# Designs tried in a protein design run: designed miniproteins, single chains, continued (5). Part 61

Each design is a single chain, and the fold is of that chain. pLDDT is the mean over its residues in the fold that is shown.

## One batch from the design tools (miniprotein)

Design m18112
Fold by ESMFold2-Fast:
Structure m18112 (fold): chain A 64 residues (1-64)
Amino acid sequence: SHKEKVFNAAAKVLEENPDDLTMGLSALHEASKLDPEAAAKAREALLAGDVTGAVEILREAAKK
């Protein structure tokens, strides 16, 4: 689905750029247009420095 593609793409951006907060937040902005609740949880994890947790949230949301 389109949501699956967008959320997996956002997760990949975070995995490939774990120290680039601006790029990570930009990827989450696109995800927030499809699932604002899941994107907000991932954003909270990313801002707390938990990149792995943010990726897991995005990949689980992609499956729903």
Scores: mean pLDDT 84

Design m18113
Fold by ESMFold2-Fast:
Structure m18113 (fold): chain A 85 residues (1-85)
Amino acid sequence: SHREEALQKALDLIREAQRVAAEEGKPEAARLVQETRIKVLEMWKRGESLEKLAELLRKTAKEVEPLSPEAAKLLEEAAKVLEES
């Protein structure tokens, strides 16, 4: 479905954010991104709206921004994908 395709694209961006943070040597940022990925999947399995998933991603992006601006940008892109689906 379009909803599942949006989730998959967002998850790919979240995975890229984790890789970027790890490659930059920012383990705290990578950990925050990984924890958020797990929460997104849990919320999805509970039937939460894409808007709620996007809200979580924006919150995490704000927390990640001072540690890894590039990883935060990827999380914001993931949130936008979910909102525009």
Scores: mean pLDDT 89

Design m18114
Fold by ESMFold2-Fast:
Structure m18114 (fold): chain A 68 residues (1-68)
Amino acid sequence: SEKARKYAEEIKKKVEEGDYEGAEEVLDEAVKDGLLTESSAKVLANLARQGLPAESIEKAVLSIAEQN
């Protein structure tokens, strides 16, 4: 989805900047739009804070959005 791609790109940018609160806000918006589950967003936010690369977070967002 085009919308899922834009969310994934924005989340990636926030993670690259070290803005984990900003990344969580965008993840929450993706949940509200039905692209992610609340549980998935929480796991991804935690993984980003633990140092998972921004590119891996982006790919995970896109993969999960395809399943929803």
Scores: mean pLDDT 85

Design m18115
Fold by ESMFold2-Fast:
Structure m18115 (fold): chain A 70 residues (1-70)
Amino acid sequence: MSTIELLYRREKERLGLPEDLSLEEVQAITRKARDLLAQGKSDEEIIAELEKMGVSREQAERLLAGLKAG
């Protein structure tokens, strides 16, 4: 049986996010990135906002690429 936690673990591995991130942190980061994409923000603006949440530039770029591909 799959749980939301199992899915987030898989996404953390795929996107290179820290494994110690909680479900709530992953949800907050992903939701923020999706909201900014929906608002038509540039990749640089989205990356800058994610960096304020403690995500590195490399991790933010990977997350953004993953969201655009999915």
Scores: mean pLDDT 71

Design m18116
Fold by ESMFold2-Fast:
Structure m18116 (fold): chain A 78 residues (1-78)
Amino acid sequence: LSEVERKVREIFEPLLELMTKSPAEFKKGVEELAQRAEELGFSQRTVDALRALTDAENWLEFLMRVPVPEIAAIRDLR
């Protein structure tokens, strides 16, 4: 659980910063985060969901809909 929360924060904090950027910068940054999530051992489903975050609307759906334990921890906090 604590290890999962650490990995979630490692992806989530850069993602929050990207949300303050332009849509073009957000799209590029999300693609880079998807690659890092894959390297950190996140499930392919989570990686695919991150790649679908090419706009700000999908970011909320990612948090609400993805039933992955990593993302469920974020939803419980938010």
Scores: mean pLDDT 63

Design m18117
Fold by ESMFold2-Fast:
Structure m18117 (fold): chain A 87 residues (1-87)
Amino acid sequence: MVLTREKQTIDLAPHERRVLTASEPGVYRIKQTKGVIQLYLPSNQEGFTLREGEETLVEFKKAGDKLILINPSDQPATIEVEFVKPL
């Protein structure tokens, strides 16, 4: 899935893995609206967990940079991804 400047809602099924690819360098806000996800950045093999109501900023340094989303739970998860600013 390609990230753009439009706000995107992403639904993950239980145990689903999804790859998000940046269309351009930039900072994106990821907000966990339902359930739990694990985030993995290409520059950091150590993943981090977002729980419902939590948000984080993710920096993509170039077009084609990837973020891996994993839903580790037996429940569906939903996130919102919003473009904040270019780099």
Scores: mean pLDDT 83

Design m18118
Fold by ESMFold2-Fast:
Structure m18118 (fold): chain A 114 residues (1-114)
Amino acid sequence: MEVAEAVRELIEKYPDAVEATVRALFRDGQERTVTVPAEKAPEIAEEFARQGALLITVVLKRKDGKYVVLAFGLDPENRVVARDVAEASTEEELKQAIMDLEGRVADALRRALA
């Protein structure tokens, strides 16, 4: 599954999303974060994948102030080999959801690349 496709599917499922924060961990250990309008998230995720992102996390902020988190693990060919989703209602739940989700996706990615 293409990263941009998966992010578009997430936005279609949550059409009340107003903002997206896209985070990437690169193969060299570099981290980048960009906040954009929700409709721009697929473009940013695809750009990070082209730049060699190993793990991409998309946080959608909904109109009601709640959050949806989607994380992807990518192989060297930019194929999605791990994917997970979580919802969060508060900023504290969001922080925990990001840590748990990124941990699970990183573990699955490590197994897929072994």
Scores: mean pLDDT 84

Design m18119
Fold by ESMFold2-Fast:
Structure m18119 (fold): chain A 99 residues (1-99)
Amino acid sequence: MLIDTRREEDVKRAVEIAEKNGDIIYVTPKAAEAAEKLGIDFEVVEDPVKFIEEGLVSLVLVSEGADPEVIRKAYERGIPIYSVRENRFLSEEELEKLI
C-alpha cells in the first residue's frame, strides 16, 4: 500500500486503513515526516511513479496535495486509488479530471 499525502491527520487515517488490511506501508517522501511522528513501521519510496510501474503497489491512498503523476500512473496500471478525506475510492470520472 502506497500513501501519498503530506498532512499528519491524513497519514494517520491512511495507516489505520493499511493496518486493517495487513499491508506493507510505503510512503512518498512528503508523507515520511508525518509517518515518522506516528511511530509506525514504513518504507520511503523516493520514486513512487517508478515503484507503481514495477508492479509493487496494490493500492494507493491519497488526500489533498497528492502527486498528479502518482495518480496518473496508478490509474494507467489499474491500481485502485482511495481518497482518505472522502473515505471512498475515486471514480473513473474523477481520475480522468486529475490526469
Scores: mean pLDDT 73

Design m18120
Fold by ESMFold2-Fast:
Structure m18120 (fold): chain A 95 residues (1-95)
Amino acid sequence: RLEELREKLEKFLKKMAEYLKNNPNISEEEFLAKAKEIMKEVGLSEEEFLEAAEYFAVPFPYDPSKTVEEHLKLLFDNFRQHPELLENLDTVVLP
C-alpha cells in the first residue's frame, strides 16, 4: 500500500511540475484547481495526499494541522521560489 501511495504522489508531483513548466504565469487559484484535477486523474484522494505528505519526502513542509488546500499552496510557493525543482523532482523528493 505504501508503494502504491508513493507512486500516486510521484505521478501527481511530476504532472504538476510539467503543468507549471508549460504555464509559468498561472495563478494560485488556477494551480489549486489543476492540482485537484490531477489528484483525481492519478487516483490520489485528499486523505491519501495528506498520508503521503506525512510519510514521504515532499517539496513542501508537512503540517498535520493544515488542510490539503493549505499544503497545495505551500507546494505552489516552493515551486515559485525554487523553479529548479520543476526539472529535478526525482533528486529532491521520494527516494
Scores: mean pLDDT 75

Design m18121
Fold by ESMFold2-Fast:
Structure m18121 (fold): chain A 94 residues (1-94)
Amino acid sequence: MTEEAARRVLERIRERGRWLTPQEFGALSPEEQAAYIALAVEDLRRAVVLAIKKNEERLGKPVSPETEADLAEHDAWRAAPVEEQARRIVELLK
């Protein structure tokens, strides 16, 4: 099932303490590759939102509550148990 594929990808990243190399990614099943891409895209989106926040702070602009809430939600998701993180990845792939 896609949730099991997402869980396997999350556990590999956790065990290695880093993102996978191109060779490691190429050894994944198609379902695991899809889960990995979905996770990487969400982490990239969070990094972009954080960069926008930091730029607004540098320019003396107020940071929106929605921006703060989005960052907090993503951080809470990534701190959640692997099973909860896998479930969200499956939802992103529907």
Scores: mean pLDDT 80

Design m18122
Fold by ESMFold2-Fast:
Structure m18122 (fold): chain A 86 residues (1-86)
Amino acid sequence: DEEAEKAEALANLEEVRAALRAALEKAGVAPELAELLLRAVEAYVRGDYAALAEALRRLAELYAAQGKEELAAQLRALAEEYAKLA
């Protein structure tokens, strides 16, 4: 059911958007992080959950390197969730 698949994708998109917006507002955005965030959004729009999970893991690594351990943990949790969908 294409309509059901769309509803599921939209619900997941809203969750990812909310989490990414919250992280951006708290941490601010470095240029490297902005590039990875755009990759994550693009991957999600394309339904490429494997690429989305990888982008989220890369974002988590960069935030961890900056000492943003809480944001890194949240992004890793999201990456694992989307990796299961791939």
Scores: mean pLDDT 73

Design m18123
Fold by ESMFold2-Fast:
Structure m18123 (fold): chain A 82 residues (1-82)
Amino acid sequence: MLEEIKEALEIYEKYKEEIYSLLSPEQVELAEELIERLKELVKKLEEGEMDLEEFEKEVEKLFKEMEEKLKKIREEIARKKE
């Protein structure tokens, strides 16, 4: 999990401009929030402030929170296009 998240963050930074060109401003803001919070969790784990089990639980919680926020953004975008 940690190595996969680090690799995903590196891929994100490399392709950030391309990814952002495909997203709405609201989706970009949500993506930036997710990446910032993931970086903070990785930092806490690497600094010994969090163990691997706690890190995995926090990452799962974060993804669930972001999925709910993304659903609301999709509903708002759909409403604007009507």
Scores: mean pLDDT 75

Design m18124
Fold by ESMFold2-Fast:
Formats: structure tokens, sequence, C-alpha cells
Structure m18124 (fold): chain A 104 residues (1-104)
């Protein structure tokens, strides 16, 4: 579908941003930015039904989180997302991500 194609294009752009950040000096700010980018990709893959890729990117997001509080927040958000997965409007979630990306 068109939404799936646009979501995959966003993933590629986010992966490019990750590669650029990984080449920069490791700082708490850059680690936090990496954690957020990995988390965004994980949620998009989850919305696409690609659970194994979603888990892989979520693991990376947690690894890059700069503090225990940030790790706990990401883990809690992921747990809530999984618990409510059957009730989530996956199409709206993808549309919201696409709209947010197009504004950037």
Amino acid sequence: SELEEKAKEIIKELEKKIEELEKKEESEENKYKLALLYSRIAIIYLALGEFEKAEEYKKKAIEYAPSEEAKEQLEEEWKKLLENWEKLDKKKLLEDFIAEFEKE
C-alpha cells in the first residue's frame, strides 16, 4: 500500500540520520537523539507488522538511552504499545508519523 511505501521511505531517512549521528563524537545529547531515532523506527516497523525488526530497533533505542530514567521510560512506552496493540489504529499511527516527518 501507499502508506507502507511512505513508511519505508521514512525508515530509510531515519537510518541515514542514525548513520550521520554515529559518525559524530559520542555525547549524552547524541545518544539521546540516537535512542529517539531507533525508537521511531521500531514503532513504524511495529505498525507495519514487522515485529522482529521492531524488537531489534527497540533494543538499540534502549541501549543508546543515556540514563536509567530514559531506559525505563522507553521500556514502559513499548510495553503500553504492545498491551494496546490489538486496539491501536495502526493506519492512523502510520499517517501521524508520515505527517510529522513531512513537516520536518
Scores: mean pLDDT 80

Design m18125
Fold by ESMFold2-Fast:
Structure m18125 (fold): chain A 58 residues (1-58)
Amino acid sequence: LPLAIAAVQAGREDEFSREAVELAAKKLGIKPTKEALEPGEVDPRSGRPVAAAPEILE
């Protein structure tokens, strides 16, 4: 899943990375949560996707 990894490292999960995450998850047989499909939420500290930390909201 190099596309998703590269996007996470660069903090670029807003446009194409969402498609990459969903596509990669489909290939693995995993269904990503809505947070992973809605980019734009990156942790300003590390530049990683916060995806509404499920442990906090749920």
Scores: mean pLDDT 50

Design m18126
Fold by ESMFold2-Fast:
Structure m18126 (fold): chain A 67 residues (1-67)
Amino acid sequence: MVLEGESGVELYERLALHVLKEEGLDPSTATVEDVAAALKKRYGADLDLSVPEHREGLERGLERAKA
């Protein structure tokens, strides 16, 4: 069972939102691949975008950053 407020998707959504701000990426032009590359550069996170949970979390982070 996921912890309060933190599923795997929610974790990657939060990380994506944070790294978009830290790297100064424009969420309207940035791709999921750009976010994954930024996470790898800053935190050494090697995300497998073929895993739906990873990709969905990063996509949700991009959408939140646009709002």
Scores: mean pLDDT 74

Design m18127
Fold by ESMFold2-Fast:
Structure m18127 (fold): chain A 83 residues (1-83)
Amino acid sequence: MIDRQALIEDLSNDISNTLGLDKAQVQKILTRQLSKYIGPLSVFREALKTLIEANKGKPVSLQELQLDIEGIVNTLGGYKSAP
């Protein structure tokens, strides 16, 4: 079983170190997106690590990262129906 807080910490460290983004801002994005994610945490982790590797050595903005993560959540977990 994967702990959500440990997953956010692991992924935010990996993204910050690999993509050169601010860890605090990355943690905010991950926390927000993961709160909308209703699928398995292992699948989310794998998709995010694939995204990080695909963008290794490329300039990536926080906005681009947010949109990519949102796309993953929409595809794998489905958003809760819009209020």
Scores: mean pLDDT 77

Design m18128
Fold by ESMFold2-Fast:
Structure m18128 (fold): chain A 103 residues (1-103)
Amino acid sequence: MEPTEVQRYAARELRLIGLILTALLSASRGDEETMEQSIRDIGSLVGDESFVEALREKAEELRKKEKVTREDISKAFNELLLKYAEIKGDEKRKKHIEELLKK
């Protein structure tokens, strides 16, 4: 059975989430090659340069920290999801992520 448009959309969103986490985790470990590849893949998937630059800034911040916590990664991830929701005009997702960042 051919994937529906909804199924293709869901698969794309899950891939984006996985790539963002991969970029941030790779940066936290000093794995520059995996980080750069994930950023390139995200650029191709999203097609928005401002999002790619925001992702690169967050990844470089984590890479330059002597100690990266789970909370640091979680915060960077949620801030990137918020920016993605803004780019997509997804007000419901934006409000949900803003509430998560408030904690």
Scores: mean pLDDT 77

Design m18129
Fold by ESMFold2-Fast:
Structure m18129 (fold): chain A 76 residues (1-76)
Amino acid sequence: NLDQARDLLRQGIQYRLNGNYQLSVQYFQQAISLAPGTGIASTSLVLLSNSLRNLGQTSLSDQYLQQAQQLQQQLG
């Protein structure tokens, strides 16, 4: 459900703004799972990558950023 995925994305953003990067990662992953291949998933992948970088997980951050770039190319 796109509405549920959007709500999860919004909550992930709020956790990230509060400095709770670990919880933000969980919410972004759930948003991607509910709306794969969509603009919501694309945005969630970018923000997931950013939160992982804040947590010092640079290699994993780079992998998700590449997935976001690939999805953005598919969406046009």
Scores: mean pLDDT 89

Design m18130
Fold by ESMFold2-Fast:
Structure m18130 (fold): chain A 60 residues (1-60)
Amino acid sequence: REKELQAFLERKEEELKAQIAQYQALGKQVDPQKAAELMMQALQKTLDQVREYLEKLRAE
């Protein structure tokens, strides 16, 4: 379990970094303010998802 959890967290971190890079590129062309908001939301979403994932693992 813990090994899979660590791998999951690392994967999520890399995914988040890739998403941020995508939003930054999009913000340059379309709307930098909206891109910034999306990045903040992605960060909060990831934090909540990690918490929920931990709770789900305990419930299972």
Scores: mean pLDDT 74

Design m18131
Fold by ESMFold2-Fast:
Structure m18131 (fold): chain A 112 residues (1-112)
Amino acid sequence: TTKLLAKKVVTVKLDAATHTEVLDAKVSSVDNEVIAEATATPEDANATISLSVAVRDSEKESSSPIVTAKGATAKATASLKSTSESVTGLAVVWAETATTVTVEINLYEKSS
């Protein structure tokens, strides 16, 4: 069974810099899998955006490959078997040209 732990949605203006969104959560049980899913959606149909997501606890980090999309939603997923009660999801987004992007990050816990 998969449970939503936390959700964050922000709209950001990207220029030359990367932008990082952070989301913290608590798992109900250590050893459960934690899944971080992030999406990034540009307002500009001609904008090229890149996204990566990571999930970490106090001892371990797992990261997605970089996903690149033009004028469409980029989606990335990373998962980690938790070794501590506290987990953090990170979404890193950047664009080739200045654009406004809506970033969503979700943290889920998957029990056996």
Scores: mean pLDDT 85

Design m18132
Fold by ESMFold2-Fast:
Structure m18132 (fold): chain A 100 residues (1-100)
Amino acid sequence: MATQEELYEVVKEMLEKLLEIIKDEKAKEIVREAGKRVDEVYKKSKEENASIEEFLKKIEDELLRLYIRLSEVIKDEKELQEVTEVFEEMSKKIKELLEK
């Protein structure tokens, strides 16, 4: 059974991968800001003893907002494709974690 900590670790790993592939400094700041919001969601979910489903929904909302903001800022089509592939890998890992 997946834990909130395991989901949080997968998301943080994927955000680090985004920082490695992204070249645009404004896009990097957007990822760092999203990372801070993910940290806050995780902390609040632990403090409030939230369910894994409620935590996942809040994380998915933050990740969707991140993707939209990155798609507006990243002008290079190849860089945006690499970013999209990281989000697809993250979605797959989250799904696999929830099915275990």
Scores: mean pLDDT 83

Design m18133
Fold by ESMFold2-Fast:
Structure m18133 (fold): chain A 85 residues (1-85)
Amino acid sequence: SSYDELQRLLDEALAHLDAKDVEGFVRTLDRLADHIAKHVPEEYRDTLLGLVRSARDLAEVEKDLDGARHRLDTLRQLLDALQAQ
């Protein structure tokens, strides 16, 4: 499903963070954002894209990998809630 692919991309992004691979993390977030834009309903899309953008900026600009992780943890919680509907 489209949500299974979102979870897979999220897991891949978190693996890059654990490896401290900021370049791989950012590239995976760009793929995650593209998939959200194509497959998530508009009602939730802006919130999820905002979390992806925030995680990207925290990792790439601020060098705050813990902050980036917290944004993706929030994104996962929202994805899990959407699947429970």
Scores: mean pLDDT 87

Design m18134
Fold by ESMFold2-Fast:
Structure m18134 (fold): chain A 67 residues (1-67)
Amino acid sequence: EETERRLAELKEAYDFVLKAKPSMSVEEYAAALFTIALGYRDLGTPEAQEMARKALAELEKALKEIE
């Protein structure tokens, strides 16, 4: 199932970005999270929507760090 494969790929990308955070600028980290969140939203499944919400919450935290 293409949707399940895509969801797994996005989860792997999300985990990679979280682990890479100390090596990224805030702008790079925020851009990566935003791209991942859009990917989750595009899948439209309930699980993907929950993952998009988590990615957006993490993005919000990153943006607050530059205020």
Scores: mean pLDDT 80

Design m18135
Fold by ESMFold2-Fast:
Structure m18135 (fold): chain A 81 residues (1-81)
Amino acid sequence: SHEDELLALIAEVDPALAARLRELLAQWRTASPEEQRRLLGEMEDLVLQAYMRALAAGREDEAARIAELARRFFEELTQQL
């Protein structure tokens, strides 16, 4: 799934960011729609941090893949709102 691939790729960049994203996802699945909107912002920030770290490391292909997977992942989440 796009979720599993994104989490695996972020874990290669920073395992702590991947662990935090998993925690936010668990919270998101039981959250109210208002709380889900706030959690989406936090998840987007974590993904952006992973993207920026990949770029800073000179891993442009990995950064591009994070961006593509993130787009699909967030599309899937927002369809549930």
Scores: mean pLDDT 85

Design m18136
Fold by ESMFold2-Fast:
Structure m18136 (fold): chain A 94 residues (1-94)
Amino acid sequence: MEKQMLLGVAKVALASSLTVLKKKNADKETMLEAAELAEKIAEQLAPYLDEETVAALREQVERLRRAAEEGDKEAAIEALEAMLELLSAEEARL
């Protein structure tokens, strides 16, 4: 099913981004790239998700972008992990 495939691809992309963010040399540009990727994923998945899940994803994208702009790596990691949890919960409901 298209939704299941998109969720799988999104989770792999976000997990890869999270691995990069956890490296000691991850800088502000790395965090901003993660925020841009997360925003695109949220937009692509929005038509397949309920309003509450879309709102929750958009909140985490906003937190990630703010963390990236402030150079707060721990906050960026937390936001990305929260997005992965939301997508995993949605995939488990399929």
Scores: mean pLDDT 84

Design m18137
Fold by ESMFold2-Fast:
Structure m18137 (fold): chain A 99 residues (1-99)
Amino acid sequence: MEEIKERIRRLAGFFGLPESTVEEMLELIEKNPEYAPLVKEVLDHLERAVDAIRQGNLDEAREHLKKARELIKKLPEPLQKIFEEMVSQLEFWVDIIER
């Protein structure tokens, strides 16, 4: 659980998410610990997508974003919305880099 919270704070910082949104995510995960394994997989794919974008591996980034979207749809609605926004932002950056 603590590992997941730290990873969420790190990603939230990268995306410039407000502290109120971070607190909402952490509270939802703490109240719904059954979703922790799914959240961990989403975080793994988002982190790998960010790393792939940094390395210029856009095809690898797209594959990780695709996997993240598939997993995100299984999360409760408030977490789903926030993670979908992160995926959309990364997809937008991938599209801009290809210009």
Scores: mean pLDDT 83

Design m18138
Fold by ESMFold2-Fast:
Structure m18138 (fold): chain A 89 residues (1-89)
Amino acid sequence: SSDAQATLDRARELLEEAERKLAEARRYLELGEMRDVGLDLAKEAMMLAGAAATLARITAEKDPSLKAEADALRGKADRIRQEALDLLR
C-alpha cells in the first residue's frame, strides 16, 4: 500500500541518517579528540537504527509484498545498532 511504502521510505531515511552519524562517531573516536561528541553520535546512530527497524517491521505487517525489502532493511539496521553499541563499550 502507499502508506506502507511511505513508512518503508521513512525507515530508509532514518537508517541513512544512522549510517552517517555512525561514520562521524568513528571519525571522532579514531582521532582521539572530542570523545564525548563521538559517543553521543554513536548513541544517536543506535536510536535512529532502532527506529528504522521498528518502521520496517510495521511495513512488513501492513504490506506482505514489501516484507523481503523491509526484512533486509531491518537486518542492516540491527547491524548498525550493534556496531554503534560496540563503540559505546
Scores: mean pLDDT 89

Design m18139
Fold by ESMFold2-Fast:
Structure m18139 (fold): chain A 85 residues (1-85)
Amino acid sequence: AAEEAGKVASELAKKAMEEGKEEEFIELVTEETKLAKELFPEKAAQLNKLTKQTIDALKNGDIDGASKSAGDLASLIARALAEAE
């Protein structure tokens, strides 16, 4: 589940950059991270770090960096949700 969530997020980041939808993707990532921090405040520092890395990569046109950090972020959230069950 967490690995698949990461792969999906990585591909979504690549497609968003290829289609010129970086701003929409930044808004999505920002809102998801805000909600994730409310559910998992103990992971706030890691969530903030990965979100900043993703946004910075998107703003700099770093497709590979954005793909990797978005995947890592989604995997972290998916693992946290699975552990909460």
Scores: mean pLDDT 83

Design m18140
Fold by ESMFold2-Fast:
Structure m18140 (fold): chain A 95 residues (1-95)
Amino acid sequence: SEEEDLELLINIAKNSTAAEFWIFIGLLQASEGWTLEEVFERLKKAGISIEELIENIKKNTEKDVAFFREKGYEKVAEDLERETKQLIEELKKLS
């Protein structure tokens, strides 16, 4: 339902890495037919700016990067950091 998908979108915006966010946006576009603009409009109405979304993504990604580094998966950590920077640049273009 649209209400369940909105609740999911808000949760994703607060708790996802950059890669997870884009995967879930694709899912919401497929399930609800929302455009990318409509996704950001709904986030804005829920009190989440693109700037806040970017800061949430950075914070969530830093946790995953730290986890992989602690486990000795340095290349995975480096790839996550690089991917996150690229995906954040795409988000900035949409503001």
Scores: mean pLDDT 82

Design m18141
Fold by ESMFold2-Fast:
Structure m18141 (fold): chain A 62 residues (1-62)
Amino acid sequence: TAEEKADELADTSLKLAKKYGLSDDEAQTLSDSVKNSVLENDMTDEDVDKAKKDIENKLKEL
């Protein structure tokens, strides 16, 4: 479901953000934003997988 995809990407984003040194507040803000994006844009499984890679790449550049 869309909710399951949103939760998956949100959880992944939260873990990646913390791994790359964002604060708990920053990580939660990213996670919440990502969850809303999945729900609002009706993202496909391919879109979610791409977003995971894009998020990790952006965090690595910090």
Scores: mean pLDDT 80

Design m18142
Fold by ESMFold2-Fast:
Structure m18142 (fold): chain A 113 residues (1-113)
Amino acid sequence: DAAARRQQILAAMRALLDELEADPAAAPFRDPPDLSKQPWAADIIPDPVSLASIRARVDAGEITTLDQLREELDRLFDNVLRYHPAGSPEARAAEALRRRAEARLREAEAALA
């Protein structure tokens, strides 16, 4: 039923976020940039997104679909790629985690089909 499906989607979103947050490569984007240490980040990232901010929106019921989660994760990874030069450890980590997130989202979509 619709309630059970919503619970399955929420569980899938939380499981994916738990997996990404546990990855050591995610350290640069788990939390918003520290503007006291990186004041230039505010000029480069006009809409700062982190795994923590995405989780808060999922928990608040603002992100309710796998497609919305995909869009927010894509925004996060695009911001990392804008902030860090191509080929940097952070850029490579963002690209690797993006591929893993996309694979996990496709698996969840297939399981919920």
Scores: mean pLDDT 76

Design m18143
Fold by ESMFold2-Fast:
Structure m18143 (fold): chain A 107 residues (1-107)
Amino acid sequence: SEEAQELYNKAVGYSMKAMRGDASSLEKAVEYAKKAMLLDGFLGHLAAEQVLRAAVELAKKSVEHAKVSRRSIQDLLDFSKQGGNKVTADLAQKALAEVEKILKELE
């Protein structure tokens, strides 16, 4: 749908800002990805994949960024599990493990 495409585009746009160091954009990207997932399973999964990638990249910048990324990934993981989105939940779980590894390396 056009609405799902617009939500996907917003999730991608905020994900790009988050990858450049704007941690607040990651929370917005998560919310738009969740909305896309409710309207269109395929576009929603693609939006979630972009957000998860951005969260992992943001986490590499500092311990503070990694903590924000961990919370955002957990939020998307919980949402995916509650919605029965097993593929997206598995991707979020892998992203969470990568952020935990980054956190240990930044210590």
Scores: mean pLDDT 90

Design m18144
Fold by ESMFold2-Fast:
Structure m18144 (fold): chain A 64 residues (1-64)
Amino acid sequence: SALIEELKAMIAAGATGEQLLAFLESQGLTLEQLRALFREVRSTDPALAAALHDVIRLREARLA
């Protein structure tokens, strides 16, 4: 997935949760799609899953 490859590259480059959230919002991902992506990667890429968890928390805080 091009999306997964870009996220992994951003994380490897030291991207913040805010920067990852901005990128994912630019791709039009909903909160439910972010949660689905987290569930997909949590068993295969724990580092990506941890970064996505932080993004989900940031987005939830902004929607509250």
Scores: mean pLDDT 84

Design m18145
Fold by ESMFold2-Fast:
Structure m18145 (fold): chain A 59 residues (1-59)
Amino acid sequence: MEEVIERAVERGVSREDAESVLKAKELFPKASARGLARLTGVSVEDARIVLEIYEEYLK
């Protein structure tokens, strides 16, 4: 998870926003980037960045 947060920060997402999106994804594993953005208050663009990194990290 720290690697996902670090990569998100490198792409311009704040550490706090990346952590919020990841926590929401753990609670709602099927949530879209838009859904995660609504749950966390993070922008859809930033939520999408975090989700993309998270999915690549799991492969």
Scores: mean pLDDT 82

